# Designed miniproteins, single chains, continued (5), part 87

Each design is a single chain, and the fold is of that chain. pLDDT is the mean over its residues in the fold that is shown.

## One batch from the design tools (miniprotein)

Design m19215
Fold by ESMFold2-Fast:
Structure m19215 (fold): chain A 86 residues (1-86)
Amino acid sequence: SLPSDEEIKAAVADILLALGNLFAKRGDYETAIEYYKKAIELFEEAGDYRGVALAYENLSKVYEQMGKKEEAEKFRKIAEEYRKKA
């Protein structure tokens, strides 16, 4: 059978998350943030709370590496909330 719209969105979000991780490892934090945000939108649409939590955790780590500790903590708390829903 063909995959559902939710399964397609989750799969695309996984790819976007992986691209974000690649750019973060290269120190391209601005590009990484854009990919993580796109992944979050698709994971939310798919109802993939585990994916949302992971993307926010990675977003938090990037903001921490940028020295933006308040934003990093905000995203960490969001990730923890979604992890509990998964």
Scores: mean pLDDT 89

Design m19216
Fold by ESMFold2-Fast:
Structure m19216 (fold): chain A 69 residues (1-69)
Amino acid sequence: MEELEEKIKNAKTSRELAEAYYDLGLEYFKQGKYDEAIDYYKKGLNYSVGSIGQKLQDNLNQAQQEKKK
């Protein structure tokens, strides 16, 4: 957790920030913390460009579906 938060703090470009939020969202998703995963994926989408944006959207949609179960 702390290592991923440090990655966000040290991100120097929008792409690096989007990737850091993606990694953090994925970590929460793996723990079953879908609300936190959704929040971080949404934050990543604000900075995303190219293929990372599609990955963020796909994982956001999956986290929202898992939360409903």
Scores: mean pLDDT 77

Design m19217
Fold by ESMFold2-Fast:
Structure m19217 (fold): chain A 64 residues (1-64)
Amino acid sequence: DIPSVSELLERFLEEARKYAETDPEVAKLVEQLEEALKAKDYHKMSELLEQLREKLDRIRERER
């Protein structure tokens, strides 16, 4: 079963919300991304997704 783009994005957001519980920067980015999704602001969504990905990569580096 191949998930849709919306399903993949929702899965990513759910994972990011776990980190948002301990990282205020992640929490802010998740909130802004959810707002952009509701507004269908595709340019802002793209920017926020990139920032959130970079932040999560940094957290993963701290784990190692």
Scores: mean pLDDT 74

Design m19218
Fold by ESMFold2-Fast:
Structure m19218 (fold): chain A 77 residues (1-77)
Amino acid sequence: SIEELEKWIEEAEKKGDKRKLIGYLNLLAIEYAEQGEYDKAIEALERALRLAEEIGDEAAVRATRQMLEEVKELKKK
């Protein structure tokens, strides 16, 4: 659920675990997109992308960019 993901995001933020935070933000974006909350999904993905770039995780950057493109495409329809 979104509420569980928000709790895990808060925990990852407190611990400074950027890798887990990226993962949880991507999952949060999927949940928002499934509910039609595309702007919230985009916000979560943009935050995840910034974090992935900060830690130099090229695989996470590519995955998050792909998800961001998919959500933006869904918003246009």
Scores: mean pLDDT 87

Design m19219
Fold by ESMFold2-Fast:
Structure m19219 (fold): chain A 86 residues (1-86)
Amino acid sequence: KKKEEAEKLFEEGLKAFAQGDLEKAKELFEKAIELDPEYIEAWLGLGQVYYYMGDLEKAKEYYEKAASLSKDEAEKKALEEAIEAL
């Protein structure tokens, strides 16, 4: 139940982000993380929102959180490379 609710909030956040509503995207991704704190994609979504808001320190912090939750070595490496590119 909570995981399905987090996924719906994440999808709504992606739609808000695609529309350029960064504040709404941020709120929806934060709610998704409240329901599922291990939701890697939601942490990545927050990082991307902060990147486009110009808050590179927050973007890096959320990407690092996503990397820390990943058990996939390739995904973790890709996230670490994205952090280095900030």
Scores: mean pLDDT 82

Design m19220
Fold by ESMFold2-Fast:
Structure m19220 (fold): chain A 85 residues (1-85)
Amino acid sequence: SVKEAVAAYLEAVKKTIANPSVSAEGAARYFEETMRFVKTSASEDVRKQLDEMVEKVRAAVGKEPAEFREFVIEQLDEAIALVLG
């Protein structure tokens, strides 16, 4: 299904962001790009929650790099749960 395909895509993004070679700025940009794509197939309620996640990630860029990476991974896990419903 489309939901399962999007969830699988988000799992792949999560693996990429989990790589410590990815900068905090890179992780934030990649998260925003990912959410933009996911929103194209999402309901209005899910789109609103994804927009709120993007704002939270932007606000968190001042965290320590490892803590920020873990935070972005947590947001991806929440996005996967929202997509799967």
Scores: mean pLDDT 85

Design m19221
Fold by ESMFold2-Fast:
Structure m19221 (fold): chain A 62 residues (1-62)
Amino acid sequence: QVEADELMTQGGRAFLAGNLEEAKRLYEKAAELDPSMLPHLARVYEALGEHDKAAELRAKAA
C-alpha cells in the first residue's frame, strides 16, 4: 500500500535522526496497514532495548 510505504519512509528518516519514539509511532501505523512491515518495527524495538518484543514481531512476520 502507498500509505504504508510513505509511513515507512518517514519512520526510516526518524530512525536515522535518532528519534526512536517517532520512528516507532510511524512504523506501528505502517505495520497496521501492511503486516510485511513488522520486521522494520522489530528493528525499532531492538534499538529501544525491547529485544523480546522485537523477537515476537519477527516471528509474526516469518
Scores: mean pLDDT 78

Design m19222
Fold by ESMFold2-Fast:
Structure m19222 (fold): chain A 59 residues (1-59)
Amino acid sequence: SEEEKKKVEEAAEETAKLLKEAGSKGTEEAKKRAKEYGLEAGEALKAATEEAKELLEES
């Protein structure tokens, strides 16, 4: 649906922002997760975004 597409786009944008902020520590893990699931599964992409946030906060 349109709402699901919007959420996937938002998650992708947030993931990109977090990857830039997290630098080397968070980048690899977040990229791995996002690529593994892809944009086909919005839930998986959101999970990747949360993972990136946790890695960022860890440091």
Scores: mean pLDDT 59

Design m19223
Fold by ESMFold2-Fast:
Structure m19223 (fold): chain A 61 residues (1-61)
Amino acid sequence: DKLWELVYKESKKLVPEEKKEEFEEFFEKEKEESKDKSIEEQIGRLLRLIGFALDLELEAK
C-alpha cells in the first residue's frame, strides 16, 4: 500500500537515529495487523504510527 510507505517514509524523518529501530518494529507490527482491516481501522493505525514517531522525537529532547 503506497499510503503506508509514504507515512512510514515521512514519519521516519522525525524519529531520532537512536529510536529508529523502535519505530521500525512498531511500523511493521501496525502494518501487518492492518492488512485485512477496514480503511477506517487502517487510517486509525496510520495516525497511531504518526503519534508514535512524534512521541519518540519528544522523548529524545
Scores: mean pLDDT 77

Design m19224
Fold by ESMFold2-Fast:
Structure m19224 (fold): chain A 55 residues (1-55)
Amino acid sequence: DLVKEAYEKAAKETEPLFEKAREAIKSGNIDEGRKLLDEAQDRIAKAVEEAQKKE
C-alpha cells in the first residue's frame, strides 16, 4: 500500500516537528506548538496525496 508507506515515512520524517511542538507547549508557547503541529500535519497530508497520485 503506497499510501500506507508514504504515511509511515512522512510520520517518521516529521517526528522532530512533533517533538519541538511538545517542547513549545510544555514551555507555555502554545501558539508556536500549534503552528509546528500544523506544519507536521501538512507534510503528512502532502505525502499521502502524492502517493495517491502514483496509484
Scores: mean pLDDT 79

Design m19225
Fold by ESMFold2-Fast:
Structure m19225 (fold): chain A 61 residues (1-61)
Amino acid sequence: SREELARELAEALGISREQAARYIRGAQEVGLEFVEYELDTLDLTPEQRARARALLDEATR
């Protein structure tokens, strides 16, 4: 399930699966707000940001 979430996040953001997995771990271990700050550096569309937040929320449940 975590690998599938990482794949979906990578596809949504146009980043590597390894980078997506690090974002998921960061959200779980440090907090979602820290990861959202990192996501702001990626110049995401509103749709990409919304999907990333949904996937990260799922990963932290």
Scores: mean pLDDT 79

Design m19226
Fold by ESMFold2-Fast:
Structure m19226 (fold): chain A 80 residues (1-80)
Amino acid sequence: MEELRPVTPEELEEIKRRLEEAGLRITGERLTPDGHLTLEVAVEEAADAAAEAARLDKLGEIFEWMARRRLNVDITITTV
């Protein structure tokens, strides 16, 4: 596997924007000097299976975007 690369401040802003567009609220963030990003996000419980599937599709797109760029990101998602 290719090595994960450090997250830049510009990439952090893009990740936050994409998560917010997917309906997630950022509750915590930590970017280490070596570029390891840890994000804590909250999401409301989905009303039905279709809403859950749509949310998972958006999250999948965000994770694929990060994976394609080999970004060193950990995300914790809490349902509220």
Scores: mean pLDDT 78

Design m19227
Fold by ESMFold2-Fast:
Structure m19227 (fold): chain A 82 residues (1-82)
Amino acid sequence: MSRASELLIEGVRAYNQGKYEEAVKLFTEALALDPDNAGAWTALGEALKKLGKNEEAKAYYQKALALDPGNVAAQQNLAELE
């Protein structure tokens, strides 16, 4: 498994435990290694939305859709903030 994939899995685990600040850190580290991962941009946006950072979340959902226009999770999350 790549380090980026390991960080993404750890971030998802932190998110599921309500550790949103930790999830943001882990997703950001994963994206530093693999910036073209649309799923990781979506996950970062979801964690930021839980922290009330809706404008940053919107920007990252748009980034995910620019990389993968078929990303249903990013489409749904962006629609909820519009």
Scores: mean pLDDT 86

Design m19228
Fold by ESMFold2-Fast:
Structure m19228 (fold): chain A 73 residues (1-73)
Amino acid sequence: SALAERLRAEARAAVAELRARGLPEAEARRVEERVVRAAEEAAAALAAGDEEAARAHLGEIVEELRRAAALAA
């Protein structure tokens, strides 16, 4: 629970930074939905002791944010 809340907050903060850099609101909303979902899935995997699944979901967050950063300019 606390871990899921922390990961969701970090994901939202990253998207807010991209919004500040010029990411359009419609794209920012879609990215935020995807990274928050991945953060919840990563937290659930960590709680279940599934380190491989957690790593995969965290990797999805990194890739989504990387792609969104390219669109922010």
Scores: mean pLDDT 85

Design m19229
Fold by ESMFold2-Fast:
Structure m19229 (fold): chain A 69 residues (1-69)
Amino acid sequence: GAGEAAAKAAEAGAAGDRAAANEYTWQSGLHSSDPAAGAAAGWGAAEAGARGDRKGMEQGILNATKYEA
């Protein structure tokens, strides 16, 4: 679901894999009842991962789970 996609976006961001981070951000939106909110949460998780912000990654994943379709 959206939360799983956001978690994978965070991992891809932390790994520096921008292509995978973009794909999982898109997937977070697709699995969300609010695609814009789901995609924003996924992207937030990926960016937090890229900067090493564990709390930001957690918050992005939690935000995505609130919009599970």
Scores: mean pLDDT 84

Design m19230
Fold by ESMFold2-Fast:
Structure m19230 (fold): chain A 80 residues (1-80)
Amino acid sequence: SVIDETIERLRELGVPEEVIAEIRKLLEEMEEAVKNKDEKKFKEVVEKLRELMLTLPEEAAEVVQEAAGKLVEEYYKLIS
């Protein structure tokens, strides 16, 4: 899955496991919001991910951004 691939890349970059756990939680919440067509929850999770990414090293932030982008594309396909 996109989430599992993202977590593996973050581990390779040396991101702490507690930070990885928070990223996984937010990405899973985003995926659930997409499946439920919950626009309010989706926007809340996107904002939390944006804030978290500002605290990450650049390489780790790019990995999270790629994953979020793929989930956003799936969201817009479902609401079109």
Scores: mean pLDDT 81

Design m19231
Fold by ESMFold2-Fast:
Structure m19231 (fold): chain A 62 residues (1-62)
Amino acid sequence: GGAEKSAEAAKKAAEAGDSAAAASGRYQVFLETGDERGREGALAGTAGDAKAAAEGHIQGAK
């Protein structure tokens, strides 16, 4: 669904060092799923945390 695409986009943004895009993607995943990992990633505000949150959603979707 939309959450998986947002998680993948957030992961790629985090890998590229685009913290703003990564934070936006994390927040979108939180809104779509209510998953606390997405919420925690948005609150942390780091590329590493964004990548971890996005990877969790991608792995859960696969």
Scores: mean pLDDT 62

Design m19232
Fold by ESMFold2-Fast:
Structure m19232 (fold): chain A 73 residues (1-73)
Amino acid sequence: SMVEQAEKALAEAEKEGNPFLIAAMYLALGRAYAAAGDLERAREYFEKALKGAEELGNEELAATARRHLESLG
């Protein structure tokens, strides 16, 4: 499933300790949960992605996470 693929990718990013990849994988998990209909978990992961992106100063990733949060309502 997309959730399982995203969880594996997050675990790999965490092992690397790359904050950008971790934030990007939170975004991927948010999308995967949204596609699965789990909007509560999708919101949680998009919020984690937004926080990580803002801490990194990555405006593009932050804007992407904000758009997904707005789409959830």
Scores: mean pLDDT 86

Design m19233
Fold by ESMFold2-Fast:
Structure m19233 (fold): chain A 86 residues (1-86)
Amino acid sequence: VSEEELEAEVYIALGIMHAVLAGFAYAKGDKESAEKHLEKAVELITKAYQLLGVPKDEAERLAREEAQAAFESGKERYKKIMEDVK
């Protein structure tokens, strides 16, 4: 695994974390925090794709797709957590 691949993995992990947090915030009704987290997720995942040699425009498109998927997953996960709480 190259150094660039390892660095990209860190950016992906951080980006997914922000997308999931955006999902949690949205589920709580905090749309402002959700938007900020989602923007940060796209930024970080775009950087990861660029480190892997993807051109900026395509990296941004792929990052938005990945961030959206993690965001939707975060919303569903938060809903399930709230259903499990007494």
Scores: mean pLDDT 87

Design m19234
Fold by ESMFold2-Fast:
Structure m19234 (fold): chain A 80 residues (1-80)
Amino acid sequence: MLTEEQRERLRELIEEAVAAYKAGDRDAFNQAVLRIASLLLEAGYSHETVGRAVQTLVDGIRAGKSVEELFAEVERVLEE
């Protein structure tokens, strides 16, 4: 499980990714997503789990989900 500090960082990065996507800033979006993947790998999650979490996040952002919904869905994937 993520520490509270890692959860706060993940939320911030999800907010950055959502903002970048809405602004059409592909480079900022890709950078935020890569930082999320790096955070999850450093937290000890497998490449397979991180890949599923990132896919869930990107699909959810494209579907217009809120930061709170995206965060909850990512945490759910990490618990599987």
Scores: mean pLDDT 87

Design m19235
Fold by ESMFold2-Fast:
Structure m19235 (fold): chain A 67 residues (1-67)
Amino acid sequence: MEEEREKYRQELLDKGRELARQAKSATDLVKAVNSVLEKAEDEDMPDIARAAAEGARENGFRLVPEK
């Protein structure tokens, strides 16, 4: 059911963002984000990565260096 899939996807997005927002070190951030991505479907990975990037930015981390 698409509705059930959307709920699961939303839970992963929320979890990824919150874990990144609460991360206390760069190592903790990477481990937390990877644990959520491992549970994600390929289609949802970009959205989860984006949500985690938002959470990390609010926490003062930079997930992707531009160079």
Scores: mean pLDDT 71

Design m19236
Fold by ESMFold2-Fast:
Structure m19236 (fold): chain A 68 residues (1-68)
Amino acid sequence: TEKEKLAQELLDEIWKESPGDPSKIAELIRKALEEGKAGKSEKAQAFLEQVQKMADAGRAAAEKIAAE
């Protein structure tokens, strides 16, 4: 889907930024989710929706990434 494509592009950007640093990756993911909630970025909105879908499969991890 188009949303999956946008979410994948954002994930690729985050992964390229710091692939070997889980703390940095988590921070970048949180920022992307905040931007999605604020409606600042179409890619961030798509990523937020994908994280919400993944919450069903990996609740603790997905909720932590989507952190309020």
Scores: mean pLDDT 68

Design m19237
Fold by ESMFold2-Fast:
Structure m19237 (fold): chain A 55 residues (1-55)
Amino acid sequence: SMEELREAIRKALDEGPLTDEQIEELAKKYGVSPETVEGMAVELAAERLREQAAA
């Protein structure tokens, strides 16, 4: 599901920025385009950065 993909991206971002290989792997696993994963990763990374800046 999209929620499972979002959680997987959040977990990967805890370890650092997503690599192209990780983006392709997540896209294949969840049946979405790499562009969808990239867009979601950018949004989630921005949310994480805002949370850290607000602390």
Scores: mean pLDDT 79

Design m19239
Fold by ESMFold2-Fast:
Structure m19239 (fold): chain A 74 residues (1-74)
Amino acid sequence: SPEEQLMEALLLHFLDLLRDDPALQAEVRRIYAEAKSLAEFLERMRELAERVPDADVREQMLAVLRAVEAYAAA
């Protein structure tokens, strides 16, 4: 489905952004496995992104999440 394809693309992108943080990568994979919808995935990923210690990675993740939220709302 388009929702599943989007969630998979976001998973791969966020794992790439977090390549130097295996613990955060594990949290992203858990959120992906547990989320029942795109909306839940985006909400939980936003909460995780806000806790990312690297400011550049954090801002990139939040920017992607904002863009996807805007697209999903349209």
Scores: mean pLDDT 88

Design m19240
Fold by ESMFold2-Fast:
Structure m19240 (fold): chain A 62 residues (1-62)
Amino acid sequence: MKLIAKVLKDYTAKNSDELTVSKGDILIVEEVVDNDHVKATSLSTGKSGLVPKSILEPVGYV
């Protein structure tokens, strides 16, 4: 069972491991990497990468 999170603000990837996301995007949280980052997959683009936890709001699970 995986968490679904909504992006609270735009974020541009700073390196190849990170994911560029836009406010309002819905992500599936695959894994918690550390206290500040999760690995997530965007439902709009299908791309995966690291996203800061501070820009995400949990909205459910699948």
Scores: mean pLDDT 81

Design m19241
Fold by ESMFold2-Fast:
Structure m19241 (fold): chain A 81 residues (1-81)
Amino acid sequence: AEEALKKGREAYARGDYDTAIQYFEEALKQGNPEAATLLGEVYLLKGEYDKAIEYFRKALELDPSNQRAKALLNIAERKKK
């Protein structure tokens, strides 16, 4: 879980969004709830607003107190129009 999350963040930092998605999906499957927020962020940057909304909603289902996911969900919903 930790290794997949780390590799995903490294890919994200260098702009390799497809590799970042692969590692964050692995981290999420391993039970890391932070990966749901990170997947939403990558899809938001790619302009895939429906996917971004889906993952931010999943992040809030896993942790309702996640203020970052709540703020980013509002942004993604406004961009979808």
Scores: mean pLDDT 85

Design m19242
Fold by ESMFold2-Fast:
Structure m19242 (fold): chain A 56 residues (1-56)
Amino acid sequence: HMEELREEIEKLLVEAGVDPELARSMANVMVRAVEEGLVTPEQAIEAGKRAAEALS
């Protein structure tokens, strides 16, 4: 379910030290990309990890 994917990405970003509001916004953008069929859930999680590394 997309809600669980959003929460997983948001948690990854927050745990990496990203601001909670920014983390939620970024997670929402990544989930939208999955809903649009642009990326897979796995690719969205990987993008979240890379964003967390870049913002840490």
Scores: mean pLDDT 80

Design m19243
Fold by ESMFold2-Fast:
Structure m19243 (fold): chain A 56 residues (1-56)
Amino acid sequence: DVALAQKLGELLAKLHAGEISREEFIAKLRELGLTEEEAEAFLEDPTAYAVRLILE
């Protein structure tokens, strides 16, 4: 899902810029339909996770 991957990229950029906290980041990912486990997996390897969402 390209749209979801784009939103995840926007949120990751805000997290890296210090605009949002880790807790806010996880909460926003959950609002997008991810579980807490999926949000943590995205934080471990955001590029691989985003590629997986685009391809699957």
Scores: mean pLDDT 73

Design m19244
Fold by ESMFold2-Fast:
Structure m19244 (fold): chain A 92 residues (1-92)
Amino acid sequence: SVDELIERIKKEFPEISEEAARLILTLAGFDVALTPEEFRRAMEELKKLPQEVIDKALKLANEEAVRRGAPYRITKITINDDGTIEIEAEPL
């Protein structure tokens, strides 16, 4: 099911790599295992993407996470120049 979501993200957003898609799913509340090196690469790739692409992919991931019983939705992810990630979430 996670692999199906990765395929959907890659089809809708071909500029998003598999590692970046896995990170977006992790941030949206899916149990996706990432090694520290995969996490680093995924962050570097997210930093290169337009914010609109990140927001749309996150919305797709959140809608699916909510359908699967996630207790919150992620409303925004921002990747800062220093490599920190800011996440905004709303409880359901």
Scores: mean pLDDT 76

Design m19245
Fold by ESMFold2-Fast:
Structure m19245 (fold): chain A 81 residues (1-81)
Amino acid sequence: SNIKKYEEEIAKDPNNAEAWFNLGVEYFQQKKYEEAIKAFEKAIKIAGPNNAEAWENLAAAYRELGKEEKAREYADKAQAA
């Protein structure tokens, strides 16, 4: 699966923000929302807060988990990025 590909990229370079972001997208598509959140948080930590797409994906994942207050918080961060 694409997950294994991104895990292998992260094993070679744990600071590869793009690989963490792509891993988050793959988890989201598989409805593994908690794993997606952790991967997107790692991508933001590495690349910095000016990534609107990562914040939007965090908001979407929290919304899928029914965490509407968290979803709104991260949607606001996406608009500020």
Scores: mean pLDDT 86

Design m19246
Fold by ESMFold2-Fast:
Structure m19246 (fold): chain A 73 residues (1-73)
Amino acid sequence: MELYEKAKEAFEKGDYEKTIELLREAQKVDPEKARQLAYEIAEKVKDKNPALAFHILSVVKNPNYEKLKEKAK
């Protein structure tokens, strides 16, 4: 529960690195809720920063985020 709130707070402050890290941790605890939060965040940024939106969604859909991270650039 706390991980989702921390991820949302980090996003509001513009700390995208922390947001992604907290989403990775949240995905390990409750992948469904982590996916819902990731979709919400990605929807807000997809038009301004599509690479960030892709990276956020990749973290919750595929736990091998290191390989997907390269493709987001």
Scores: mean pLDDT 71

Design m19247
Fold by ESMFold2-Fast:
Structure m19247 (fold): chain A 56 residues (1-56)
Amino acid sequence: DEEIEKILEELGRELTREHILNGKTYSREEVKELYRKRLEEAGFSKEEIEKALNSL
């Protein structure tokens, strides 16, 4: 799903930028929560979100 991949890529870049600039680290659980929230805000179904997160 191209739209989901784009959202996950953008959020991943944001998290990497935060790590590089501010030294902030994220657990796997925190990353999944941030991805879930971003996808929910974009209007994706729970099934699509779970499938995307399980592919990480």
Scores: mean pLDDT 77

Design m19248
Fold by ESMFold2-Fast:
Structure m19248 (fold): chain A 82 residues (1-82)
Amino acid sequence: SREERLRRFVEEARKRIDQVIAEHPDASVDELRALANRVMRELIERFLAEHPDVTPEELQRLGIELARVADEAVERYAAEKA
């Protein structure tokens, strides 16, 4: 289903963002935020390319979920460094 597809993609995105953060242990919070935002945009572009049947509602949900995942990952890392 579209809902399962979206959920799986968001789960994969969370892992990818966490991996990128883990690969930059010396990065500042601002640098991590920029990296997370770049990865999020690349993931949205990939989703659109792989799923040309995407609905406006699905795309909106994807954008919101990916933004939250990126923000949460950066926030967790910032808290651990404080």
Scores: mean pLDDT 82

Design m19249
Fold by ESMFold2-Fast:
Structure m19249 (fold): chain A 94 residues (1-94)
Amino acid sequence: AKEYIEKALEYVDKAIRAARAGDVESALKYIKKALDYIMKALKETEDLEVIKLLIAAALQLIGAQFELERGNVEAAIRNLEGARELLEEALERL
C-alpha cells in the first residue's frame, strides 16, 4: 500500500502545480492518476483508519475535478491540498 500512496501523493503535487499554472487539462490527468493509485492502495490495505483516510482523499480529488471543470481553480487547489494532507497522514500510519 505504501508505494501506491506515495505515487498518489506525487500525482497530487503534479496536479497542484498544473492547476496553479492554469494547465487544467494536465491537472485533470494527474487527478485521474492519483485516484487510480488510491484505488490500488485500497486493494492492499485492511487498516480501517488508512482506508478512511484514502476514501477521504479520493473525495477531495473528486471535488477538485468538479471545481476545475467549472473553472473554480482556487477551490480545486484547496481540495488538492486537502487530499495531500490526508495522503501524508495515511503514510504516517504505515
Scores: mean pLDDT 90

Design m19250
Fold by ESMFold2-Fast:
Formats: sequence, structure tokens, C-alpha cells
Structure m19250 (fold): chain A 56 residues (1-56)
Amino acid sequence: SEVERLVAEHELSKNPLLREAVENGLSEEKAKEIAKELGISVERVKRMVENARKLL
């Protein structure tokens, strides 16, 4: 949806590691760094990256 796309773009603009993961793929090491930065679980980071790739 448009709202989900805007949220994804906003998150990508805020976190360069998340943007890199969407563009070039997500490693376990990068997922852990993003999880630490955002204060969420690694599994949630993986879902965010996958959703962003589908919405953008």
C-alpha cells in the first residue's frame, strides 16, 4: 500500500545499514547491527527488509 511504501522509504532514509540490506542483501551480521540500532529482534529486521524490497 502507499502508506507501507512511505514508511519503508522513511526507515531507509533514517538507517543506511537497512538501506544497504534492501539494495544488496542482508547478512546475519548486518541484521544484528540493525536490530541493535533499532532496538528490535533480528527476525523483525529480516521481515522489514523483505517487506521493503517488495514495496519499493
Scores: mean pLDDT 73

Design m19251
Fold by ESMFold2-Fast:
Structure m19251 (fold): chain A 82 residues (1-82)
Amino acid sequence: EEEFKKGMELYRKGVRAYRAGDYETAAKYFEEAIKHFEKALGKAHPDVIEAYRLLSEAYRKAGNTEKAQEWEKKRDEAEKLA
């Protein structure tokens, strides 16, 4: 499916940036990947929940505490539905 495939491409770019220590770039890629994953899989899917977790961690490591808390809350809400 087109949305899932695009999400995976962006997610892999995010993972590479995260491993390189570029947390701000990783967060941007994860955020875009999540939009595609939500359309393909729904917000409660395990892969989407994991992407929420990685995005919140990326924002926290980048020093953006507000965004980290926002996505951590979305992850917790999605886990309750799964």
Scores: mean pLDDT 82

Design m19252
Fold by ESMFold2-Fast:
Structure m19252 (fold): chain A 55 residues (1-55)
Amino acid sequence: SKMEELVKELEELLKNKASSEEIRKKMGELKKKLKLTNEQVFEAYNEALEKVEKE
């Protein structure tokens, strides 16, 4: 799904210890590209965090 693309991109950034600014920029870019809602973006961010914290 489109949300899975955002989740994977955010997971990669989080694993690489990207800055909060870089993460916010990527969220905004993919929200526009994938035509996601704010709710979907937050859901994807939380899912990415859960996957990284599982380690």
Scores: mean pLDDT 80

